# Designed miniproteins, single chains, continued (4), part 25

Each design is a single chain, and the fold is of that chain. pLDDT is the mean over its residues in the fold that is shown.

## One batch from the design tools (miniprotein)

Design m12895
Fold by ESMFold2-Fast:
Structure m12895 (fold): chain A 57 residues (1-57)
Amino acid sequence: MTPEELIEEAKKLVEEGKINEARMTLNALFQRLGLPVPDIDELKTKENLLKKIEELK
């Protein structure tokens, strides 16, 4: 997947309530971009996941 595809997948998973899958997708995206992986506490809620996705744009 491209970074753009990973962003779209993470957003879709959050909207479906699949928080764990969305978190794993964002972790893969951060690793692929060479960015530090956020703490698990920043990726536990739908709101925090959506905020992180917006910050990556």
Scores: mean pLDDT 76

Design m12896
Fold by ESMFold2-Fast:
Structure m12896 (fold): chain A 62 residues (1-62)
Amino acid sequence: SEEERRARRDAIMDENLKKINTENVKKAYKLSRLALELAERHPNSMTAKEIIDEAKKRLEEE
């Protein structure tokens, strides 16, 4: 039936959404870790905003 076809499609979409959410969380984790590493490597007192902006730029240029 059409209802069964829709249910199967919805299940596939749910799995795809799970993958996208995992990738978004992974990106956030990568950003946080890179920002921390940049802060540790720059004893010249870069502001937190500058460090986050730089980390963001590096992830985008990947």
Scores: mean pLDDT 74

Design m12897
Fold by ESMFold2-Fast:
Structure m12897 (fold): chain A 67 residues (1-67)
Amino acid sequence: SLIRQALEAFLAGDYEEAIKLAEEAARVGSDTEKAGALALRAVAYEKLGDEEKAKEDRRKAEELEAR
């Protein structure tokens, strides 16, 4: 799955690739899958120093996780 590929890229230190794959994953799937993708993209943005984008994605992920 795209989210698994994004996570693998993140764990390998390929933060730019992780962001691209997480963005693709966030375009499809359920709210739970989108929340996971946005949360991963947020951490990757934080690793690259983009605090603003990281905070936005983290907030969106939290909203999607709320039932």
Scores: mean pLDDT 81

Design m12898
Fold by ESMFold2-Fast:
Structure m12898 (fold): chain A 88 residues (1-88)
Amino acid sequence: HMEEVLEELLEAFDNGDTEKLQEALRRLGKAIDNPEAVEALSKALEAVKRGDKELFEEYLQKAIDLVKDPELQEALRRFGERLLEKVK
């Protein structure tokens, strides 16, 4: 479930589909049940869209630190690695 939503988020970002990106973030918000982590992820995506890879990494790490599930933490790390590869 979570990996599927993160895959949708990557695809929406890669395609520049803002509507699908927002929908994927809303679905993540329901699954994570942590508004601060979702806010940090949203800010990370805004930063990388502006070309700020360092700020993306900072906000992504904040989101990872805010989730308690080790499986979700690992999924978010893999998500970040894959997204950075696309914007390299």
Scores: mean pLDDT 79

Design m12899
Fold by ESMFold2-Fast:
Structure m12899 (fold): chain A 65 residues (1-65)
Amino acid sequence: AERERLRQKADELYNQAVEAAKKGDIDKARELLTEAVRLYVEAGDFEHARKVSEEVKKLIEEAEK
């Protein structure tokens, strides 16, 4: 289904955002997170969009210390 494809792409972008945040590439992490959230919203998965936003923000905050 189209929703499953959107969610799979969002998951890939979320994983890339987490890796970018852990490497200290904050700008790239924010860009990847924005796109992942957009795809989760398009898939109708608002709960997942909220959760990944909070998780990546926490990783960015920890990286900036």
Scores: mean pLDDT 80

Design m12900
Fold by ESMFold2-Fast:
Structure m12900 (fold): chain A 111 residues (1-111)
Amino acid sequence: MDDVLKALEEQIKKDPNDAEAWLNLGELYYEQGKYEEAIKYYEKAIELAPEDSRVRARAYLNLGKAYYEQGKYEEALKYYEKALEIAKKINDEKLIKEAEKNIEEVKKKLA
């Protein structure tokens, strides 16, 4: 909905360093199939997120998914592996399983 986009844009105007807001904006563009814009916003979320944070791990995972959708499988693998490293450090079992599944799927594309 346009109201969700406007709310996220207003949140970012108030706090442009809110990594989660940038992540959510990227997710919104990803769901619309706008992968180049999604990548841009995920990269911004990564830039702003603390190193060993769930937001950073999710941003890397989503960045990998966006590259996968564009057929850029080597880039997708790279970012899934970065997401897995952080997910293991923070002991996030759901992110670990999701990253491992996505790594397995992208490796089949590279074979």
Scores: mean pLDDT 89

Design m12902
Fold by ESMFold2-Fast:
Structure m12902 (fold): chain A 60 residues (1-60)
Amino acid sequence: SIIEEIKKKMKEAIETKTGEETFLEMLKLIDENPELSDEEIEEIREFAGEYWNELLEKKE
């Protein structure tokens, strides 16, 4: 599915890119998929934010 593919890309971006680059990549992926519903966009944003926070919490 489109949403699962985007979530996977966001996860990889968060692990390998800066926060700014990850944010821009998220905006690009959403813009490239105009068929996404408001709920799906919200789910992607929430997923990315939760994953980012989880990685930050792992910091010493």
Scores: mean pLDDT 75

Design m12903
Fold by ESMFold2-Fast:
Structure m12903 (fold): chain A 82 residues (1-82)
Amino acid sequence: RGEEVLRRVEEAARRAVEHTRKAAEARAAGDEEAAREHLEKALEAAAEAGRAIAEAGEISEEAFRRAEEIARRAEAEIEAAL
């Protein structure tokens, strides 16, 4: 079921972006501990997205391409947050 897998990619990617932004905000405020915690959560979300992308690849080439598009947009947002 491609739609369900793509939704999981979107949700995980969104969490990775959100926690990366929170880590950058905490770092700017001098809160290194909060920055580290948010970065750890961002990495966990990125790993979850990676697993969902792999699962999309098992479903179809089209699902994999859509998952890669979602990941590429999330990477751009993460870079913009830094």
Scores: mean pLDDT 82

Design m12904
Fold by ESMFold2-Fast:
Structure m12904 (fold): chain A 55 residues (1-55)
Amino acid sequence: SFEEEIERLVEKVREALKALGYSDEDIDYFVKQVEEAFRRYRETGEPPVIEFKKK
């Protein structure tokens, strides 16, 4: 389901960000943004936009 796909994406994002040296606080912040962006997309049809610093 869509919700299961989002949960798997969140787990992969956590692992990737940890490997890149992000703190647990930063990872939690990004994960929250991902969840909120996809919830808004599902409710409003607005494309999900997630802004964060790249390395």
Scores: mean pLDDT 72

Design m12905
Fold by ESMFold2-Fast:
Structure m12905 (fold): chain A 80 residues (1-80)
Amino acid sequence: MKEEIEAETEIALVDMEVALAKNAYKQGKISKEEYIKILKEAVDRLKEILARSTNPRVKALIERQIKDLEEEIKKLEKEL
């Protein structure tokens, strides 16, 4: 229970950080390179949470979020 709550909280914080970075990038407040860096850091954090998670639902949620972020990074790297 406590471990599951902690994982969900960390996932929510990563999601918020990504949302804020995306908004900042759209507003021209940060560079594309800085936005990609933030997304890569978010992926790394999610992979760490995934490695220590035992709940199948939490694992599935994290895996989807990692896939979505990796797809966004690939699109950004292609667009120049």
Scores: mean pLDDT 81

Design m12906
Fold by ESMFold2-Fast:
Structure m12906 (fold): chain A 62 residues (1-62)
Amino acid sequence: MEEEAIKLKEEGDKAFKEGNYVEASRLYLEAARLFEKSGNQELADEYRRKAVEAEKKYQEKK
């Protein structure tokens, strides 16, 4: 699960860099859920914040 969370965060980072904020938000949330499930609460909180940032970006673009 941690390896899956790492892959999802990397995919989210790539989507964010490419401007695909909807996909980035989704990937970050899934990564955060897996980090929380594996006991990595600090990483879960970090990627939830990144998901919110991505959500704000696509809401700004509408």
Scores: mean pLDDT 80

Design m12907
Fold by ESMFold2-Fast:
Structure m12907 (fold): chain A 55 residues (1-55)
Amino acid sequence: SELEKKLEELKKEIDALADRVFDPTASPDEVRAAVARLQETAKEYLKLKEEIKKK
């Protein structure tokens, strides 16, 4: 379904952001931006997961 497809895309984005947060060559500003984006993406993932659960 479309919701499941979006959930998978968000999961991939979370993985990419986590990789950036733990990159030892990343600047403090890059890490801060990645953490903020990760928090927003995690909230979106949780909302979509709840929507799918309602089935």
Scores: mean pLDDT 80

Design m12908
Fold by ESMFold2-Fast:
Structure m12908 (fold): chain A 96 residues (1-96)
Amino acid sequence: MEKLLEGEIHLALGQIAEAIGDFDTAIREYEKAIELLKDIDPESLAIAYANLGRAYLGKGKFEEAIRYAQKALDIDPDNEYARRVLEEARKKLEEA
């Protein structure tokens, strides 16, 4: 489906933005990916939420990082990436 390919492109753009430390662009691209994927591909949707959580973690927005990592785990409970984001964000809040 066209929406699936477009969603995958926005996921890739978000990952590139995150890799260079542009978390604001990463967040916008992951949000676009979520809009495109939410009704068609649960696996890609879980990946998008996990990546969005990681981007918020990069910005120091730990409560938002927890929320989106939890959304990824609600879709895919075995998502190790989302689990790692959740644990790291919780640890940061406890250390604050």
Scores: mean pLDDT 86

Design m12909
Fold by ESMFold2-Fast:
Structure m12909 (fold): chain A 89 residues (1-89)
Amino acid sequence: MPEVALAAPPTVKVGEDITVGAVNRGEEKADVKIYVDGKLIAEKKDVRPGETVTATFKATKPGTYRVKAIAENEKGKSEAEADVKVEPA
């Protein structure tokens, strides 16, 4: 089955770049998508087991950004979520 793990910083400051990584921890290739607050920011097809898809976006406003990673293949779908807290500079 597909299995995705998501790494994101728990806290950053306004004006900093946020880098997130989604890794395929499953046994087979999967298509990986990364979303921030429901917006697709990165997509890669045929991600191999152990490979990481990275995405970077700028923290433009204070608040909480919701990051979601989805890995999908013929056998199913796996999802992981993380919140990034953006603090005032």
Scores: mean pLDDT 85

Design m12910
Fold by ESMFold2-Fast:
Structure m12910 (fold): chain A 97 residues (1-97)
Amino acid sequence: MKRIEYEADGDAKSVFDALLKAIREMEREGAEEGEIVIKTKVKKSQVPLVIAAARDAARYAERTLGWEVELEVKVEKDPSSKDDTYIVTITLRLRRR
């Protein structure tokens, strides 16, 4: 299974762009199945927007490319941060039909 891992800035655009880049890379290389993992540090107020961006990227892969898509989003409070900061891990599993 092909695996791509990127770190992204903690905003919706950066997360969406990173996911699309990884999806296009898998498509270009003709991967039958793969896993994309994006990790980012996100302020509490941005968490819903980052999750929405991940869902939009998953929808692109499913509806535009016709792949089977499984999206998992893990949100954990950053224990090293005194601020209201979360570590968001987005896992996108893709399989060609």
Scores: mean pLDDT 83

Design m12911
Fold by ESMFold2-Fast:
Structure m12911 (fold): chain A 81 residues (1-81)
Amino acid sequence: MEDVDKAAEKIRELTPELFAEARAALQAGVPRDEVVERLTKKLIEELGDLLTPEQARMIAELIVDAAERAVAGQPVTLPGG
């Protein structure tokens, strides 16, 4: 719970980049589960000291869900946006 503000700010900075990467990967036909794993790894590399692996995966799944909805032409909301 400490550093929540730091984690939130970093997530806001990374979210547009991770969303763009997830959207591009999904459009290229990469499986959703593989995209989630890639984003989870990146979040752990960037925020491993501020996030648990479970929190990183949760954020990755939210970003990938938003990207998947965007690819499908549905309304989306980004975490930290």
Scores: mean pLDDT 76

Design m12912
Fold by ESMFold2-Fast:
Structure m12912 (fold): chain A 62 residues (1-62)
Amino acid sequence: SAAEARARNAEVGRLLLELQATTDPAERERLWAEIREIVGEEEVERIRTVEARGLAASAALR
């Protein structure tokens, strides 16, 4: 349903914000595992690729 899709998207957004707020490798691994459980492997790999590009772009500006 639209409500379920909205709730899922809100939860993924919350987890992504937590990922941006933490540098603890164990916590980051836990957050990625939670995202994978919600969206599945294919979509989590897409999201990870986008984050990795963001990190690379940020590093290039330093």
Scores: mean pLDDT 75

Design m12913
Fold by ESMFold2-Fast:
Structure m12913 (fold): chain A 84 residues (1-84)
Amino acid sequence: SLPVIDLPEEVVEELEPKIEEIVERLKAGELSLEEAKERLEELLEELQEKYPEISEEQKETLLEILKRLLEEYVTGKRQPLPPA
């Protein structure tokens, strides 16, 4: 599921599979983290052009959440500090 943002259903339906594709390519090593972030920025810019109902604030919030999710995904393979 997408992050907690009030987006139109059409936007969610278009965005989710494209985000999943970026994540899968990152997982497969076809994209670097920086390339994946760039693809997300391009995706959200295109999405806002297609759906002008998306506010700039919603776009920026979603982008920040998705970039953080990608960073956590790639760094999540590194062990956290051992429990005390």
Scores: mean pLDDT 71

Design m12915
Fold by ESMFold2-Fast:
Structure m12915 (fold): chain A 69 residues (1-69)
Amino acid sequence: DLQRQQQALEQAQQRGQQAMNMTSEQFAQITIDLAKRTGRTDYAKQAEKNKNSDKSVNLQLLNDVVDSL
């Protein structure tokens, strides 16, 4: 129980560190996957267009998808 929680926390911390160093393309892919899962195909198309854009653009789009949920 405690060991699984500690392992999950360590994995979450490592993923958090990786997220800080994520590329614009990786943010775009997360947005595409989330938009497709939630049926927001327009956001998925926007993310695909923005794969080569700045991180800030793709991060804003990801936040827009999350806020629309």
Scores: mean pLDDT 69

Design m12916
Fold by ESMFold2-Fast:
Structure m12916 (fold): chain A 65 residues (1-65)
Amino acid sequence: SVSREVAANILKAAAEFAGVEVEEVERDGKKVIVLTYETDAQGEEAEIIAKGLESLGYEVELVKK
């Protein structure tokens, strides 16, 4: 089986390939993954990737520019 960290890195790479900006921030001692997008198509990809990351136990925030 693929480790959680490897799976998360694959999803982050997919987001970046789709033109979505990926940033990790810390809030109240927890890591949050911020996915920033500009177009509706990027937003659809970001939502799919966010669900994947959340299924791995990460907190995700979606931001539109």
Scores: mean pLDDT 84

Design m12917
Fold by ESMFold2-Fast:
Structure m12917 (fold): chain A 115 residues (1-115)
Amino acid sequence: KVAEIIRRALEGEEVKVEDFPEDEKGLYAKAILVALRYLREHDLQLPRNPDPEFRELLGRFFDIALKLADGSATLEEVKEGAQAAYEFLKYIADVNGDERARKVAEEVKKLLEKA
């Protein structure tokens, strides 16, 4: 259910946030989808040598998103992915002054708090 929605999003298909279940895993998966849409729609202008912590957060986020699409992600891994999404979006907002990243980070934070 959740895996199919994330797989379609990763393939560039349009998916609705309302298609996710309202349970804890569904809320974390919504946070991951929201972050994926931001990354797809906005080119990241990163400094030549971005912070290693930022690169690690992005790597973990994408690993978890792929596991979620494959149906192998645990609840704890999906939660970690949603938390990583909040942290890297906050980093982009704070370092680049990106107001879109800040708004998306706040949406992710609300989903994490609701879960």
Scores: mean pLDDT 74

Design m12918
Fold by ESMFold2-Fast:
Structure m12918 (fold): chain A 85 residues (1-85)
Amino acid sequence: MEEKLEREILAALASMIAAILENVADKYGPLARQAAEKVREAAQAILDGDYETAVKKLNEAATLARQAGLDSVARALEILAEKVK
C-alpha cells in the first residue's frame, strides 16, 4: 500500500511539473515543451515501477529545463529524480 501511494504521489508531482512546463512553453520555447514531454514519460515510468527509466527521463528533462533558463524547475526535477531512486 505505501509503495503504491508513494508512486502515485511522485507521478502526480511529475505530472504537475509537466503541466507547468507545457503552460509556459510558448514563452520559453521548444526546450520547455521537450522537457514537459520527458517529464510525462517519467511520470508513466514511475507508475509502471520502472524507476531507472523515470530517473533517466527526469534528468534529461532537468537538462532541457536548464537550457531553457528554468533553473528552479531543473532543480525540482533533479530532486524528484533523487526521490524516485
Scores: mean pLDDT 83

Design m12919
Fold by ESMFold2-Fast:
Order: sequence, then C-alpha cells, then structure tokens
Structure m12919 (fold): chain A 75 residues (1-75)
Amino acid sequence: SSRENLLESLINAAEQNRSLSYEEQLKVFRQAAAALLAAGYSRDEVVGILREVREYMSKISPDVARAIDAVIEEL
C-alpha cells in the first residue's frame, strides 16, 4: 500500500540520517511531518506514521527516537 511504502521510505531516511546531530534530526523530521500534512494526511495519521518509525528506530538509535518524540509533541 502507499502507506507501507511511505513508512519504509521514512525508516530508510531515518537510518541514513542517524549520524546527524539531534538538531539536524529534529529539522529532518519536522520537514517530513510538514510534507505529509501538505500532502493531505491528517495530524493523527502523521502522528501514527511517526510513532511507527520511532518504534523501529528505538532499537537502532535512541537519539533518533528522541527527535521523533519531540516532533510528535509539536504536532
């Protein structure tokens, strides 16, 4: 489905950006959230997608998971 393809794309982006600073990770996920909202996803749908990325990334990079948590709180 397009949602599963989007989720896979975001997970891949998060893995590629895991070496970035916390501030740069915040910027990446803020831009991703804004892009999803602009594409017509609801706030609740964006939060759901970001939570799934966060759960995957929590096993790999706690810093990335923390950045995603901060972006979710801003939504």
Scores: mean pLDDT 84

Design m12920
Fold by ESMFold2-Fast:
Structure m12920 (fold): chain A 61 residues (1-61)
Amino acid sequence: SKLVEELVKKMLEKPLAAPHLPEEVDREIRREILEGLADIMRAVGMPEEKVEALYEAAERV
């Protein structure tokens, strides 16, 4: 999905719009969002290659 690709790119390249959030906490939240999305995509039967790409994106945060 193009929306998933855009979300992954945004999560990797930009912090959340929360200026009072510590950068390490922001990064951890973004990682958890990507991992949670990967878990949901696996549960709904998305191709494993796309699920693995999301887990890899989470590791890069």
Scores: mean pLDDT 75

Design m12921
Fold by ESMFold2-Fast:
Structure m12921 (fold): chain A 65 residues (1-65)
Amino acid sequence: SEELKKKAYELIEEWAKKAKENGVPEEDVEEAVKTAKEKLEKALKNNDLETVEELIEIIEESIKR
């Protein structure tokens, strides 16, 4: 779903902003964002919606910490 992809991307960007504000090095944030986006794109390409939802939940939990 394009809507799930958009939500996941928005959460990844929110996490990245929070991580940078908390003093995580920009290079580490960029690597984590790239890895998350690659995992998301692979799951979407395989129509693996369970993995997409799990990734969203992990990112949301990470933002709350």
Scores: mean pLDDT 80

Design m12922
Fold by ESMFold2-Fast:
Structure m12922 (fold): chain A 61 residues (1-61)
Amino acid sequence: LAEIKAKAKVKLKIAEKYLSDKPEGKEAIKLLKEALKAEDAEEAAALFAEAVALMKKAKEL
């Protein structure tokens, strides 16, 4: 859980700086914030994975 939250915090800063103007970027930011609040490692991992997919869409897809 702590490792996933550390990764989510780094991705959140990147998304806020570079992707906040895009709809997919805004949704990724929301999911990353939810991952940081998650109590279960599985829930945090699922939210993080969805956020990373949205960040990829904002940049490439």
Scores: mean pLDDT 76

Design m12923
Fold by ESMFold2-Fast:
Structure m12923 (fold): chain A 71 residues (1-71)
Amino acid sequence: DRRLAEGAANAAVVSMRQGDKETALEAAYRLAQLPGGREAFDRAMAEHPEVADELRAAYDEAIQRLKKELE
């Protein structure tokens, strides 16, 4: 669901802006598992350049966790 992915992306942005990296990583982990998650993530980075680098790092960590679960 595109709306669920957008919600998770927004939660990651808000958490990063507040310095709550743990909550942002949890949101990124949910986003990585959702249909449309990559599209929502790309949109969030484009709309929030102030946290784009931190958001990208959190998403990369989430993808790495998923890859370890899948081998």
Scores: mean pLDDT 78

Design m12925
Fold by ESMFold2-Fast:
Structure m12925 (fold): chain A 75 residues (1-75)
Amino acid sequence: AMPALTPQQTAAIMAAIGQAVQDTAAARGIDPESLHATIRSITQISPNTYQITLDIRDTQTGEIITRTRTIHIPA
């Protein structure tokens, strides 16, 4: 199960997801609106650091691109 998230943690995670989608779209030369991101896992690696693994699906091809992001959220 996902850990309980504060509004600050939720905002940081949403920003990281948005950036991962944009980076994937830019790297592949495709429209970011054609990509659908889902969270595979969230792991706390330190009190203020989270590792997020995302599955980003290309809605045109059905391909799933896995991306891992590390985010730092102040206490």
Scores: mean pLDDT 78

Design m12926
Fold by ESMFold2-Fast:
Structure m12926 (fold): chain A 60 residues (1-60)
Amino acid sequence: MRDRLMSLIDNYDRQMDIVSDQFSQALLDGDNRDQNMQQYVSQMTNLSQQRRTYQDRLNS
């Protein structure tokens, strides 16, 4: 079970890295900075909350 939870946490870490990279690329384009910022914050918040849930389960 722990190995599966760790794999899920690693998967969320990778997804957060991808979202961060996509946001960095969007900043270079400059066209919709405010919309891109809002989308980035929403996606990162959701991923962080899910990651924390699995981290808390791993630590239980």
Scores: mean pLDDT 77

Design m12927
Fold by ESMFold2-Fast:
Structure m12927 (fold): chain A 84 residues (1-84)
Amino acid sequence: GMEEEAEKLLERAEKILEEALEKAEELLREGKEKEAELVFEEALGIVEIIIGVLKILGQHETAEKLEELLEEAEKKFEELKKKY
């Protein structure tokens, strides 16, 4: 059903954020801060689109969950930038 589709979108978005943070950390370790920012910003843009789609589909609980994950990912990225 639509709830199953929403769960798949949530899982995909979580993976996008995790992979972007891992790639950004690698780039930051190499001193490539601009590239790290671009990779992370692209992932944020994709996830924001997914949140919008979930809201249009009436999947507000899943959208809210993803908004919380996105906020956590933004905090983790800022911590990575301070570490390197």
Scores: mean pLDDT 87

Design m12928
Fold by ESMFold2-Fast:
Structure m12928 (fold): chain A 115 residues (1-115)
Amino acid sequence: MAAGETLGRSPVQTIELKPGEKAVTEPFEVEVPEDGDYLIRVAVTVIEGKGKLKVRVFLNGKQVLEGEFDLEPGDTAVLEGVVKLPAGKYTLRVEVENLSDEPVKVRVALSVSRL
């Protein structure tokens, strides 16, 4: 794999969250071809509603990234980080929690790239 090569991009998922609700995306499977450093990037776009959202990324059930964002409609939060991974198959999930007192509707997209 070349440096900067994208291993995969998840389908965009639309999630509706009531106040205090959290939801987890469908699992996104990625095959890592060799040991190395990989960039995990999540984009969360608010399409309806506003307020504080908490975003967590799980790799094989282990939390690897976390962020809190105060967002308005049309805003996109980006959560990214580098993870050192051995070659193998991995399952990624994104959890979005609505910490506001208003319902929100968000779009979530995830990508994994080699560094």
Scores: mean pLDDT 86

Design m12929
Fold by ESMFold2-Fast:
Structure m12929 (fold): chain A 81 residues (1-81)
Amino acid sequence: KKKQAESLLEAAKYIRELHDKALAGDGPLYRAQILNLAKAIAKRFPEIAEKIRQGAETGDRNLVDEAVKLLEKEAEKILKE
């Protein structure tokens, strides 16, 4: 339960970090890693995963930031239970 929330927070932080690195110049390599994370998230949160996928493919940081905030909110819900 607590470990699941921690995993979601770690995923949110890592996705944002990878997206920043993709925008800094090594886009194809870091985009592949973001897409793998989106695939894992899609098993439980398909809507959040789709925002991550679109943000990675289009370079739209707003979509990635929105997805990260949604993951953080889901982690907070788990921690409060």
Scores: mean pLDDT 77

Design m12930
Fold by ESMFold2-Fast:
Structure m12930 (fold): chain A 55 residues (1-55)
Amino acid sequence: AKELIAKEALEKLLSLDKEEQIEVLQLSFGLDRKEAEELLSKSKEEQLEFLLSKV
């Protein structure tokens, strides 16, 4: 359940424009711009692990 929710959230996030992706990460997860950009530069597996840590 949690893994499926995180995967769907990630796929929806990655469907957005890059600036919108950064904004969502800042507003929903409390990341600064640099942290959001670093997360988006990582593999999908690492991005998914981050989302799972927040659920």
Scores: mean pLDDT 79

Design m12931
Fold by ESMFold2-Fast:
Structure m12931 (fold): chain A 73 residues (1-73)
Amino acid sequence: TEKVVKELKEAAEEAARLAEEYLRKKGYSEEEIEKARKHIEELAEKISKQPKEVQEEALKKLKEEIEELKKAL
C-alpha cells in the first residue's frame, strides 16, 4: 500500500515538472505555471487518501499522461 502512495507521489512530481516545461515552452506566465503545479500536487494528495484500488488506477492514468507530455515536449 505505502509503495503505491510513494510511486503516485513520484509520478505526480514528474508530471508537475513536465507540465512546467510544457507551459513555459508555450509562453504561459509563471503564475499560471505555479497554479498548474499546485493543482497537480492537490490532486495527488487527494488520491493518496483514497482506497488502494483508486490509487493504482490514478497511478496508471498519470503514467499515461506523463508519456503524452514527454511526446509533446
Scores: mean pLDDT 78

